# Designed miniproteins, single chains: the designs that were tried, part 53

Each design is a single chain, and the fold is of that chain. pLDDT is the mean over its residues in the fold that is shown.

## One batch from the design tools (miniprotein)

Design m1929
Fold by ESMFold2-Fast:
Structure m1929 (fold): chain A 82 residues (1-82)
Amino acid sequence: VGENVLAPLTPEQQAQLKAAVDAINEVSDEAEARGLDPRTVGVIATALQMRAVGDTLEGHPITPEQAKAEAEAVLERARAAA
């Protein structure tokens, strides 16, 4: 049932979403390597991934570059708040 949420997307949109998710995971792994709490990183990564899926489904697919920039900004704010 959850898997079909991507069914209406074109192959190009699916590929772009995958690239955006991969970018979020890469930035998240770097933040964890820099000493940010793994649990905090996991929560932020999940929220950003859900937003990327939602934006793509609404016809506003996020680029990997935008996803990376948003992930870096959110994780930097989390580090400042910790």
Scores: mean pLDDT 78

Design m1930
Fold by ESMFold2-Fast:
Structure m1930 (fold): chain A 65 residues (1-65)
Amino acid sequence: SPIAQVVEKLIRSGKKYFSREEIQEAIESEPELSDELKQKMIEALENSGKKYFSLSEVIKLLSSQ
């Protein structure tokens, strides 16, 4: 799925935590993800009030859209 592709990009980085900007870039760069879903995911990141996310937090956030 397009969401799984975003998660896979983040996993390939080998990082423990991701900034909101890194997650947003992964979302925006995914060609198979619709513009509507991209916008909803980016809004969810902004509404979280968090600047950094663990991989499990990202998966939970993206899967709830």
Scores: mean pLDDT 80

Design m1931
Fold by ESMFold2-Fast:
Structure m1931 (fold): chain A 90 residues (1-90)
Amino acid sequence: SKEEIDKAIKLLDEAITRLRNAQSKEEGLQILEEFAKELSKSKDPLIQNVAKFVQAAIERARQLTEEEFNELMEDLILALKAVKDILKKR
């Protein structure tokens, strides 16, 4: 529904902002876990796939150094911005 999409866009904006301001890998992982959990509640297939993508990124990120984590976060933020643009066109 449009209401579920609007909620997902708001969650994406919040997650992107919080990730950019995160001071540590631990804080970044907590933000991602909260975000993935909220997205997983959606019945929309695209939003569910985004939740799975974020969860896979969390599992990979746990083993990374702080520097490698920061590089992954830059790529993830770009991917999340692309998803937001797709959702806005629906």
Scores: mean pLDDT 86

Design m1932
Fold by ESMFold2-Fast:
Structure m1932 (fold): chain A 90 residues (1-90)
Amino acid sequence: SHSLRDRLQKLIEEGQQAVDNGDAQKALDTADELIDLGEEARSRGDLSLAREAFEQAKEIAMKALEFASRSQIPRGIGLTLRAIGLLLDL
């Protein structure tokens, strides 16, 4: 839907800003929100938007790992793997 697309674009912008700022916590939080949005899109039958959300979650989580603290690494790996699994199930 248009509202889901608007939310996707806002989350991509927030995630990219977090990556540009080296803010691993915000980047990982945004990746988690992108996964939630993708699951909502999938439940509504919007598989195209779900794919984009999961792809963006994967990329943002992977980029966050480049500057994540040791305590954030398990979360970043977990989010990356979850996004990959969700993409394979589409």
Scores: mean pLDDT 91

Design m1933
Fold by ESMFold2-Fast:
Structure m1933 (fold): chain A 81 residues (1-81)
Amino acid sequence: MKKLSEEEIEELIKLMEEAYERLKAETDPEERKRIAREFAEKASEYVPEEVAFKLALAVWMAYETGDERLLEAAKAYLRKL
């Protein structure tokens, strides 16, 4: 995997945080699925598709469970790349 620049890592973290806030604000289940897909697609420009999917899953699970520690763990993972 190509090593991400610090700028690319911070942009991914920002995209992840924006997706999480959009999920919290949205009431339509189908639109929430679209938000998660859009995030995964954008993240795949920076990281392999498998990693992008795992990040999208972390954001989705943080929303579903209300456990923001899942989101913090994903951000910490990105900062180690």
Scores: mean pLDDT 81

Design m1934
Fold by ESMFold2-Fast:
Structure m1934 (fold): chain A 66 residues (1-66)
Amino acid sequence: MLDELLERWRAAARRVAELMAANKEPTKFNSPLTTLLDEAHAALAAGDLAAARAAIARLEAELDKL
């Protein structure tokens, strides 16, 4: 569902923003996370729910490793 994916994306975006705020070298640490966040957002904007779900799931998995 779009609402589910938007909620998950917002939660992930908040986590990425917190990491970027704490990180002195965001390009070394957070670059893959910001790329996934942007890909998920673009997919949501395009209405590609399958691509959005995949990108959000990957982003969440990368965040869970931290």
Scores: mean pLDDT 75

Design m1935
Fold by ESMFold2-Fast:
Structure m1935 (fold): chain A 85 residues (1-85)
Amino acid sequence: DLERAKELARRAAERVAERLREAGRREEAERLLQRVEEAIKNAKDARELALEVVRAIAEAGIASGDHEVTEYASLEAAELLAAVG
C-alpha cells in the first residue's frame, strides 16, 4: 500500500529530524525532510520509496557525527523496512 508507505516514511523521517534538531544538527534535519518529501512526491512503488527513505535516514544519521543519533536513525530505518515489506 503506497499511501501507508508514504505515511510511515513521513513519520520515520520526522522522528529522525527531531533527534537531529535536538543534537544541534538543524541543517541535516532540514535536508533529510526535503529529500524524503521529494521521494514521497515522486513515489510509484511502496518498496522503492521505503528503500530511498531508508538511505536518506541512514546518510543523515551518519552525517550527524553523533553516535546516539546514528543508532536511532538505524533503528527507525530498520522499522520502516519491516513495516513496508
Scores: mean pLDDT 88

Design m1936
Fold by ESMFold2-Fast:
Parts: sequence; structure tokens; C-alpha cells
Structure m1936 (fold): chain A 48 residues (1-48)
Amino acid sequence: AQEDAIVADFKAGKLTKDEALDRVTRFDDVNPQRIASVRAEIDAYEAE
């Protein structure tokens, strides 16, 4: 849910990649799956 909002803001141009990753880290800094999921979605979007 929170990760979806961060990715949506990034896709809308409201957040940079670095800002999106920083926000995910702030919400749950010890959860590597959340960080990896957001990174993968950003990378997939940028690859197009």
C-alpha cells in the first residue's frame, strides 16, 4: 500500500528515484523485500 503510493508518485514525476528509495527505507528500513520490490518496479519502468 505505502510502496504503491511511492511508486505512483515516482511514475507521475513527483519523486525522483533516489527520493522514492529514501521514502521506502524510512517506512521500514529493515525490510529488504519492500526495498527490492520498489527498486524492481522503478527499474522496469525506466527500462522502457
Scores: mean pLDDT 73

Design m1937
Fold by ESMFold2-Fast:
Formats: C-alpha cells, sequence, structure tokens
Structure m1937 (fold): chain A 77 residues (1-77)
C-alpha cells in the first residue's frame, strides 16, 4: 500500500511539472525517464500484488505515467 501511494505522488509531481510554460529537451527527457521508472515500479507492485485492488491501482498509476510520456512527446514537437 505505502509503495503504491508513493508512486501516485511521483506521478502527480510529473503531471504538475508538465504544466510549466515551456519544456526543454533536457527537462522532457528527465520527465520521460522518471515516468519510465514509475512504470517499472508499478509493474513490480503488480507482480507482488495479492489482491485485485492492488493490481488495479498499479495499472492506474502506470497508465498515468504513460500519459506523462505522451504529453511530453506532444509538448516537445
Amino acid sequence: MARIEALFERVERLEERLRTRELSEEEGRELIEEAERVIREALEVMREAETLEEILRAIAVALRAIGVIFDVELKLK
């Protein structure tokens, strides 16, 4: 539980950083790298999950992190 809550906090910080007026190539790369780390950790939570609720929460945070990657790619065009 605590681990998945930390992942949601990390995704929320990434989403907040995307609200900045301008995003540099370097900042975009850093956001993608962090989102990839969140996805990787969410997959580990899914592998260790004993309940459907834990699996669904891990999927939710992974999908939000994937959304960050797409938003960064769109913003850097």
Scores: mean pLDDT 81

Design m1938
Fold by ESMFold2-Fast:
Structure m1938 (fold): chain A 70 residues (1-70)
Amino acid sequence: SEEKKAEIERLKKEITDLHNEMRQKGEEVLKKAKETGNLEEGMKQIANIARETYSKIDELKKKIKELEKE
């Protein structure tokens, strides 16, 4: 259906937006870590941001797969 296709496209855009947000947040954390000399803590924060973001993306991908089966 047209509604189903629109929902899949919306979810795909949300995944793209999450990737972009993760990259921007990671760059900001890395910049601050370099300025303060706390690189180890900065890298840990980047890893946590990535883990949270990929968890959300995985949920969205599962929803897309369910919609594609119907």
Scores: mean pLDDT 87

Design m1939
Fold by ESMFold2-Fast:
Structure m1939 (fold): chain A 65 residues (1-65)
Amino acid sequence: MIEELKNEKAKELAERLKKELSKYIPEEEAEKIAYEIALKVEKGEISLEEAADEATLLVIELYEK
């Protein structure tokens, strides 16, 4: 999944997010979430900075459930 990203910075972001999210959720779910956020960056829907904020909000949402 993450290796399917074409943008180098999006791929690096996804790898970092996967490592961080894996502390709170199963690695398979962390990879899917990281890939989805990074894919938004690759599509130009959000910036790298916005992606980091979105990941933080997702972690909070997952923690509350």
Scores: mean pLDDT 75

Design m1940
Fold by ESMFold2-Fast:
Structure m1940 (fold): chain A 109 residues (1-109)
Amino acid sequence: SAKVEEIVGEIEGALQRIIDLIVETGRAEGVPREKLLAILREVADVFQELIDWIRANPDMSAEELEEKLEEMKEKIKAILEKNNVPQETIEKVEEVIEEMKRKVKEILE
């Protein structure tokens, strides 16, 4: 549905902003390329799981979507914490996810 692809677009936009934040932080901290790439792949995989679920469930309720978005946020936070990403960057990532949640809620009305 058109609404599903609009939701996916907002999620893909949030993923790109999160990738940019992780890359800039990793460069500033001198994180090895292989470690940075591994973090980015884990984050992208979590977002892809969400996108796949959304496309498989076009009749999803706002409540079901909110639960999946919270699960994603918890998984992303855990990945970043496990990899010792600075708390300031984790907070910025959480802000991006919360903004995305607001926009997605507006699409569902």
Scores: mean pLDDT 89

Design m1941
Fold by ESMFold2-Fast:
Structure m1941 (fold): chain A 63 residues (1-63)
Amino acid sequence: MRERVLEIIERLEALTPRQKAGAIAAVESDDPTVRAAALHELLEVVEDPEDREVLERALREEL
């Protein structure tokens, strides 16, 4: 799951390189609150239905 989320972040044209680095660091955090916050922020910018399903699964599975 985590690898798929990282691939989504890298493909997002809407994010700057600095924003992508920050999102990756947050998703890889040991703090589940930080990871959940990062996934919610990604869901606000990701419009692709398949990518959104991956992010929603990551939230439910407590990445």
Scores: mean pLDDT 79

Design m1942
Fold by ESMFold2-Fast:
Structure m1942 (fold): chain A 63 residues (1-63)
Amino acid sequence: MIDEGEILLALARMYASIAKTYPEDAEPSLEMMRRLAREAEELGDLETAEEIRELIREVEERL
């Protein structure tokens, strides 16, 4: 059974790829990633939330 947190992380990675490919339009993707991180925190999956936050930071540093 796939954990909900793993789905959130997979979606965050997809949005990170979009943001890196289209840096001019990265803001909507970053907003979606931030929402996914909050949802993981609300589910009590702090490890997944932390991984998503690391992805957000990496994308922001590359812009």
Scores: mean pLDDT 81

Design m1943
Fold by ESMFold2-Fast:
Structure m1943 (fold): chain A 100 residues (1-100)
Amino acid sequence: DPSVREQVYALLNNPDFHEAVEELLRLAESLTPEQLVELAEELLKSDDPRAKLLAGHLLAQAAIKASGERARELRERLVRFNEEQLPLAEARRQQIRAAK
């Protein structure tokens, strides 16, 4: 859905990252696991650490909404994200926020 993609990208322009996450989670309520994964993959291509963190939240929601083998695959992907990407993205976001 192009309108949903535009709304998600608009969240990257919100200076309040906490509000951006809350709005993302509200948008995620109406999306399928497949739509959530597609948006997460687009955000993971960004060098913006906030985009990577939003992608993590989308993957978590996709894992919660999915069932069976797909839920397992998404949980494994989320575990890898939390181990490899999340600490680096969060540290970088904090550095950028502090460096004003």
Scores: mean pLDDT 78

Design m1944
Fold by ESMFold2-Fast:
Structure m1944 (fold): chain A 85 residues (1-85)
Amino acid sequence: MDQINAVMSTLPQTVQDVIRNTQQRIQQIYNQDPNNYDGINNAYNDGRSQVFQTGIRENISGRQRQDAAQAMNLIYQSIINQSQS
């Protein structure tokens, strides 16, 4: 989605990589079983923790932290909403 790419464009590559790896992991779980809410939620929460820790190491700004959090929320919503017609 263009919106996710726009939000991520200001983030360090390391933070972008964590967000994209989280997206791929959640998508894989969803593709195997879209009703695996525990697996999806655990992968999302693990990804959020990794984004937070990577953001600290990269010394990202408060704005970049907000953008990273928004990107994480957007990927989660995009995957979960795939089943809604």
Scores: mean pLDDT 82

Design m1945
Fold by ESMFold2-Fast:
Structure m1945 (fold): chain A 81 residues (1-81)
Amino acid sequence: MLSEEEFELEVRVALALIGAAIAKYTLKHRELSPEAVEANKKLIDAAQKAVEALENGDFETARKYADEAFEYLKKLNEIEK
């Protein structure tokens, strides 16, 4: 069984993937600023890299990319205000 820390990372990566799915939907169905388009694309890329690292057992890299994905989610919230 994974440690609590590793389990928390799995949950974080799953949340990043949900954010990426919403970002993909948003890019197809909404007219966005260039800044929002770039942030959505980077969120998708970071979430994908986080899940690939997690599947390979590279928890350090998965954490870095999950954190990067959440930083782009934060930027998107700031752009929309």
Scores: mean pLDDT 79

Design m1946
Fold by ESMFold2-Fast:
Structure m1946 (fold): chain A 66 residues (1-66)
Amino acid sequence: NEEVKAMEEKAKSLEDEIKRLQQELETLKKNAHDYSAEDLVEKELELENRIAQLTLEYENLKKALS
């Protein structure tokens, strides 16, 4: 079923992007000294919000595939 396959590909894409963003967040925390306190907080919130949004989309998609 091509539709199910397309949804599986999208789920994999979301999973890969979530992992990439989580790695970016860890890198940001390790390199915190390279940023102002305000820039660090804004970048951290942006990454956390994006991870949360994609995680919700991923969970909804996986639930639809079950």
Scores: mean pLDDT 84

Design m1947
Fold by ESMFold2-Fast:
Structure m1947 (fold): chain A 78 residues (1-78)
Amino acid sequence: DVARQGGAYAGAGLRLSRAGDEDGAVVHFAEAYRLGRDSVEHALEMARALGDERAARLARETLENPEETLRRAEEVRR
């Protein structure tokens, strides 16, 4: 189920961001976006509700400039 997988990656991105792992969050938000934009949109709303400014910024950046987020994720995986 692509929607469930996208949600799992977006959720992992939120958890990693809260743990201070920005690189891990970027990798997971990039994969969530690849599986479905709506998973990242939901993650942005959750980050805002939680007051997590870093996660909200990373999710917003993924939605506004997905090419850059995908590039960063590829660099981290290297």
Scores: mean pLDDT 83

Design m1948
Fold by ESMFold2-Fast:
Structure m1948 (fold): chain A 77 residues (1-77)
Amino acid sequence: MRRELAEEARRLAEEAVRAAATDPARAAELLRRAAELAAESGSEEALEAVRRAHIEALAIVTGASVEEAEAAYAAGV
């Protein structure tokens, strides 16, 4: 069911952000799976949650500014 896919995607995205500081490789795998499930679910909310988690995890792993990713979204609005 689509709802189950969306819920699992959000769970994996949250787990990825938590893992990003200690295990960046695991965080990347979790985000990849979350993105696939979100896409299959067709849920815009799940897709947005995974996108935001991906940005947060990348900022943690790379030391990059979350503001740079936020500026990219602002430029699209």
Scores: mean pLDDT 74

Design m1949
Fold by ESMFold2-Fast:
Structure m1949 (fold): chain A 70 residues (1-70)
Amino acid sequence: MEEKIKELLELVDRAGTWAVLEGHLEEAQRIGKLAKEDPVKAGEMAAQVAERLGRTDLAEKIRKIAEELK
């Protein structure tokens, strides 16, 4: 379980990095804060951001792990 949470957080961090690079710093900060409180919800938000940025593969990976942690 902890390993899957770590993997999810690594993917969430990757999505946050893309958000920062595209100028969405506030959104990336919200995801980072949520990741400390609720990794699954942070994953859902990060997947939406990744999809919006055209990173569909990353969004799918995040959603898959988030579903496994429900």
Scores: mean pLDDT 81

Design m1950
Fold by ESMFold2-Fast:
Structure m1950 (fold): chain A 77 residues (1-77)
Amino acid sequence: SSAENLKKIAELLFDYMNGKISLEELEEELEKLDLSPEEREIVDKLLEELKANENDPKKQQEAIQKGGTELNDLLLS
């Protein structure tokens, strides 16, 4: 379900931001998820923003917040 996908994405992003998994491991785990095309576009955009801001945790956190909002809005639409 889309709600279950959101939970898995949130758990993976939390693990990444807390240094439990690398950005490469995050990308690999996200690729394993059965996401809708719309969810995948949001996740891919978020992942590119995380890669672009790998040395800026504040910008990464802002990207995660924006991506999370977009995914939640998609679930509610």
Scores: mean pLDDT 84

Design m1951
Fold by ESMFold2-Fast:
Structure m1951 (fold): chain A 110 residues (1-110)
Amino acid sequence: SHMEKEYEKLKEEAEELIKEIDELLAEAEKLIEEAKKKGEITEEEKKKLEEIIKKLEEKLKELEEIKKKILEVAPETKETALLLAKLGITMAAAQFTIERIKKLLEEAEK
């Protein structure tokens, strides 16, 4: 049906955004761990972390819009439930990482 095609497109867009967020989370974790190990944050590392926050915030907004559309068109299936759960986990992880970075940058400005 037309709604099935729309759902498949939204699912692919969601899965791509999840992958992009996961890659940003991995990059953030490496930078956070390196900063903790050194006990300092360089200006270049600060710029990279600020860029990661911006990208995560932008992708989170896109993911929220896609989630809303999925809820309107998705079939009531196990696959839909698992996709929604994965979206929730990804959004929570991204939000938590943004707060971790913000705290790290705030402490570095003291």
Scores: mean pLDDT 88

Design m1952
Fold by ESMFold2-Fast:
Structure m1952 (fold): chain A 85 residues (1-85)
Amino acid sequence: SDIDLTIEMFETIIKTMVDLGKKGQPIPGGLINLLDGLADYLVNEYGVPREKAQELRDNAIDAGLSGDEEKGEEVVKRFRDLLLS
């Protein structure tokens, strides 16, 4: 389903960003652009408030920059809960 695919895409982006952070590598601008696109998709297709979508985006970037797998998993859980509620 579209929901399952959207969740899988978000999980993949977060995992990739966290893996880069763990290696001390910079996050490519292309991944930030994909994350911004998914935040817009949440607002436009699922009616998520812009402020909440922005907070998820910012938390995802923070998890990536810190290489924090637990923080990344928590952001994915919040995203999943928003789409499945």
Scores: mean pLDDT 84

Design m1953
Fold by ESMFold2-Fast:
Structure m1953 (fold): chain A 56 residues (1-56)
Amino acid sequence: SSELEELAKKYGISVEQVEGLKTLNEQLGREVAIQYAMKELGLSREEAEELLEKLE
């Protein structure tokens, strides 16, 4: 969706990475998604938390 494209641009990541984060949050929970975003996507904890709130 266009919302995923806007989020990807805001956080400097790909749409596929935003979709992957959404899936991780749904399947494995919030903390796993945050740790993935920090380690693999280079986001801060605060950025990861904000992004996940927008993906609800």
Scores: mean pLDDT 84

Design m1954
Fold by ESMFold2-Fast:
Formats: C-alpha cells, sequence, structure tokens
Structure m1954 (fold): chain A 75 residues (1-75)
C-alpha cells in the first residue's frame, strides 16, 4: 500500500513543512517541492520518526507558492 501526502500554499523563507506517516509506513526517498512547475529553493531532510514513521522536513530558502509531496510505502 502507498500513501501520498501533499502540503501546498505560499511558503515564506524559513518555513518548515513536516510530514509524519503512521507506524508501518516508510517514506520513499523521493521528495518533490515545486513552485509554479519549477523547483523551489529549499533545504530538505528526511528522518525516520518513532515508532516507525517517516518525518520529512523542508525548510524554504525563498518565499513563493509551493507544493511539497511525499510518498510512503507500507512495509
Amino acid sequence: ETVTKTASGNLAAGDIVTFDFPAGYEALPTVTLVSNGAALPVAVSITKGTPDSSVVSAAALASGAATVTVTAKKK
């Protein structure tokens, strides 16, 4: 089973977007951040949470309309 979570809206520089997935899911390493079809300047980190969730953190380096999409697969 695959679950996709999306956060969209206007990001300000320094905004951090995080996604937590339930136990039994693992985030795939592909994180997409798009602003009007182009990659938004962002620092991204992916950390596995506890108990068995994945946390993806994206810190915006510039302001703009953005969509952050993370896909997780059930183990």
Scores: mean pLDDT 59

Design m1955
Fold by ESMFold2-Fast:
Structure m1955 (fold): chain A 86 residues (1-86)
Amino acid sequence: DKALEEYKKAKEEAFEEAGKVQELLKKHPELADDPEILKKLEEIDKLIEEANKLEKEGKYKEAAKIYREVAEKLKELAEKLKEIME
């Protein structure tokens, strides 16, 4: 099942990127208090909630698209956090 395979890959990538962001925030917890960072985290959380809902409905193709968007936003956030820490 191509949709299920794409979903699993997208979800794994999103979780890997989330782990990287969490590690950066643990190293610099003060960054989690930044209003811009908080807004981006809230946006990502809403996308994850939507992906989880689609997953429960068996809509794996749609869930995969959302997880890819989550991974992309997390990569952008991680890059921004690294730039701030420099």
Scores: mean pLDDT 84

Design m1956
Fold by ESMFold2-Fast:
Structure m1956 (fold): chain A 86 residues (1-86)
Amino acid sequence: ELVEKIREAAEKMGIDPETIDELVKMVEEARKLRAEKTLENYQKALDLIREVMRKLDELGFGDVEVTNLLVAEALRVIGDIWELEQ
């Protein structure tokens, strides 16, 4: 579960609870947007996932499992966009 893995890994790294809550809310919003199944919302979801990855990189977050899960989430949204174009 991506949200739980972000919390666990971030807590182990000593990232503050406010930053963890921000990252989790961004992931939850991306998932909510993806559920709406429109091109506009898929693009917004992808932008949020990219922003989460950028913020984690800025924090020095090196958790491979979380990074792989975020990449997988982004690839699924990209797949949704491709399906709409066919």
Scores: mean pLDDT 81

Design m1957
Fold by ESMFold2-Fast:
Structure m1957 (fold): chain A 68 residues (1-68)
Amino acid sequence: SERELYERIAIHELMTHYGLSEEEAREVVRLVEEGRLDEAIELLKKHGLSDEEARRAVEGVAGVFAAL
């Protein structure tokens, strides 16, 4: 499905550009899909991203789903 394709894109971007594991990336994507953006930012920060990096990553993932 289109959603599954967009989820795979978002997971791959988080893994490739920010060094997350697949499990960590899937959890971030799930939180963004649920509109829990602040929790997604905090999760990314726990995985070593700065505030700025976490915010940009969440905005990128949200932008992918906004195109659905």
Scores: mean pLDDT 82

Design m1958
Fold by ESMFold2-Fast:
Parts: structure tokens; sequence; C-alpha cells
Structure m1958 (fold): chain A 76 residues (1-76)
């Protein structure tokens, strides 16, 4: 996931999508990876796919309040 975040920061959204998809395949309940995958897809203009992954991320967070709290700490 760190590798995907670095690609995203460098503006390489296609590589970020690839790396985040690998993380999601490995752990489909990784809310952080699902959220970042949605963000990278949004940057590529794939809004429908981005929305699907955002929704999945939210569903995971709703079932784990601790994960939601940690994500909220990052929100500005």
Amino acid sequence: IEEGREAFKQGDYEKAVELYRREVERDPTNAEALGYLGEALEKLGKLEEAEEYYRRSLEVLERDPEAFRRLAERAE
C-alpha cells in the first residue's frame, strides 16, 4: 500500500491503481486500500469505478469503528 501511495503522490495514477488493486485482491476488507483505489480511479476519470470502491471502503469502516476513527484522524 505504501508503494501505491508513493505512485499517487508522484501523479502516476495508473500505477497507483495497479498497486492498490493488488492490495485489495490480497485483502478485500482493507478499507484504506479500497479508499485509495477509489481516489486513484477518480483522478483517472473513472468515476463509476471510484464510487464502487468508496462504497466498499465505507461498508468496511461501518463494521469497524476503530478503523473509522483512525481514518477520521486523517480527514481535514
Scores: mean pLDDT 73

Design m1959
Fold by ESMFold2-Fast:
Parts: C-alpha cells; sequence; structure tokens
Structure m1959 (fold): chain A 77 residues (1-77)
C-alpha cells in the first residue's frame, strides 16, 4: 500500500469513529464530547483531501490532531 493510500485509509477510519462518537455524545447530552468528536471528523476529512493531493506532511499533522481530539472525546464521554 502506498503512503498516500495508507494515510487516506487512516483518515477515513478516524472520520468514521469520530462520527459514531459524536452521535453517542449527542444522545448523552455531552456537548463538549460532541464538539471534540465533530472537530476530529472535520480534521480527518481534511487530512484525506491533503493525502489525495500528495501533501503528506499536512495530512499526517491533521491525522495526529484528529486522533488527539478523538481520544479527548472518548475520555469525557
Amino acid sequence: MSEEEKLQKEALEIAGESSRLMGEAIEQGNEEAAEKAFESARKAVEAYEYAQEGNLEEARRLIEEARRLLEEAKEIL
């Protein structure tokens, strides 16, 4: 698998998990977790676009930010 394909796959996996957690946070009335999960999903989608364009450094940076926000959302759920 190419580096581009690997980053694209990782970004989509994060976006999917973040979207699921956002739904859970909304059901629980946890606005802070919902906001963090939403921002995680948004950054993951942005990372996917940068990976498609071949901007691998920016894609990796956004993936790391998305993962951090996802983990923060999990901690406060």
Scores: mean pLDDT 87

Design m1960
Fold by ESMFold2-Fast:
Structure m1960 (fold): chain A 80 residues (1-80)
Amino acid sequence: MCTINLTDKTTSASATITLDANGNPSSCSITNPSSIINNALELIHDLSIDNPDMNACQMATLIAKQLSTNSKIAASVSCS
């Protein structure tokens, strides 16, 4: 399984998303929601819908790459 940790660098808001084996979000935990975190979560949802054939690690890599284009978000990925 893969876990994505998001941090909003401007507000210190954070979210943790766990992906299932099919790359779909299976759980989400949000600490101090912000518009930046909410926009990142919408992007993750859209990417999972648009890429149904990706596994968890492929999806997590794609999400981290897309979120890295936004300088206000720190994204890290952990795959077990």
Scores: mean pLDDT 78

Design m1961
Fold by ESMFold2-Fast:
Structure m1961 (fold): chain A 87 residues (1-87)
Amino acid sequence: SMETVKELLEELIERLKEAIENNASLDEVEKILQEGYMRMLEAKAPEEVLEKFVEAVREGARVYKETGDVKEGLKVTIKKLEEILKE
C-alpha cells in the first residue's frame, strides 16, 4: 500500500540521518540504500516512486563523487527522498 511505502521511506530517511551522525562509511550507506529499495519493491511501491528513489540515490552519488564527502551526498539523497514523501 502507499501508506506502507511512506512508512518505509520515513524509516529509510531516519536511518540515513543516523548514518550522517555516526560517520557511516560509503559501503554502510550503500547497504542501507539497497535494503530500503528492496523493501519498497517487496511492498509493491509504484514505478514512479521507485524511479524517484533511484534518481535521489544518483544525485547523492554525483555530489559524493564531486566533493569526496559522504555526508554531503547523503544530505542531497535525504532531501530528494523527503520530496517524495510530500507528494
Scores: mean pLDDT 87

Design m1962
Fold by ESMFold2-Fast:
Structure m1962 (fold): chain A 60 residues (1-60)
Amino acid sequence: LSELRTLIVEELKKTYPGIVAYAIADMVVDALSRGVPLEEVLSTLSKEEQEAVLKALKKL
């Protein structure tokens, strides 16, 4: 999960300020760690944020 957080942040920092990238990554990792389904987490995100999360997961 800590590796996923780092990977999401690196993808999001390409388009968002660091503070926003960390906030989104922390929310995604927290939700997944609590057992929220990936599809449900993705549905709360913009298309760009979804792509960043999916790309990060592929790198794990």
Scores: mean pLDDT 82

Design m1963
Fold by ESMFold2-Fast:
Structure m1963 (fold): chain A 77 residues (1-77)
Amino acid sequence: MTEEELERRKKLVEEIKKFVEEMKAQGYSYDEIAKILDELAKASPDPLERLEYEIMSAFVLIEKAIDKLVAEREAKK
């Protein structure tokens, strides 16, 4: 991986993090954010951009699953 590729990746990840945080601030759920990211992935003709959106969508759903698991464990106290 080149240093330039790493910097572009960091910028894209930072942009996606800001997007997700802004969507959360607007009241969107993890499922809604994941759907938007999936739509962006399907609309993208660039296979790398598509893959990045798909990965971000998966991470959002993983975060949702972790939150649910934590909540279920707390409910068992």
Scores: mean pLDDT 76

Design m1964
Fold by ESMFold2-Fast:
Structure m1964 (fold): chain A 94 residues (1-94)
Amino acid sequence: MIKISDVKVEALSSTTVKVTWSWTNDGKTYTFKVIYRKVGSSEWHEKSKTTTDDSATITITGLEPNTTYEFRVSLYDENGNFLATSKPVTVTVT
């Protein structure tokens, strides 16, 4: 079972965050989806990255200032099958 670890979300500005994560490297290509929402909203947004590295970074822009967001990293195989998701991480962009 693949495990996503070390998910970190850093506010770079009032509208931008940097999401970093690592996983068990097995040499395969995976697609990661960073999914995020305003805390209390049912609307999820996503930004994806495909890589064979053991760690990845995505920058998310266009966030609302003074708003708390929940972020998760979800892992998919090359056929689009869901494999794993991280624990949620919250950040307030100010």
Scores: mean pLDDT 80

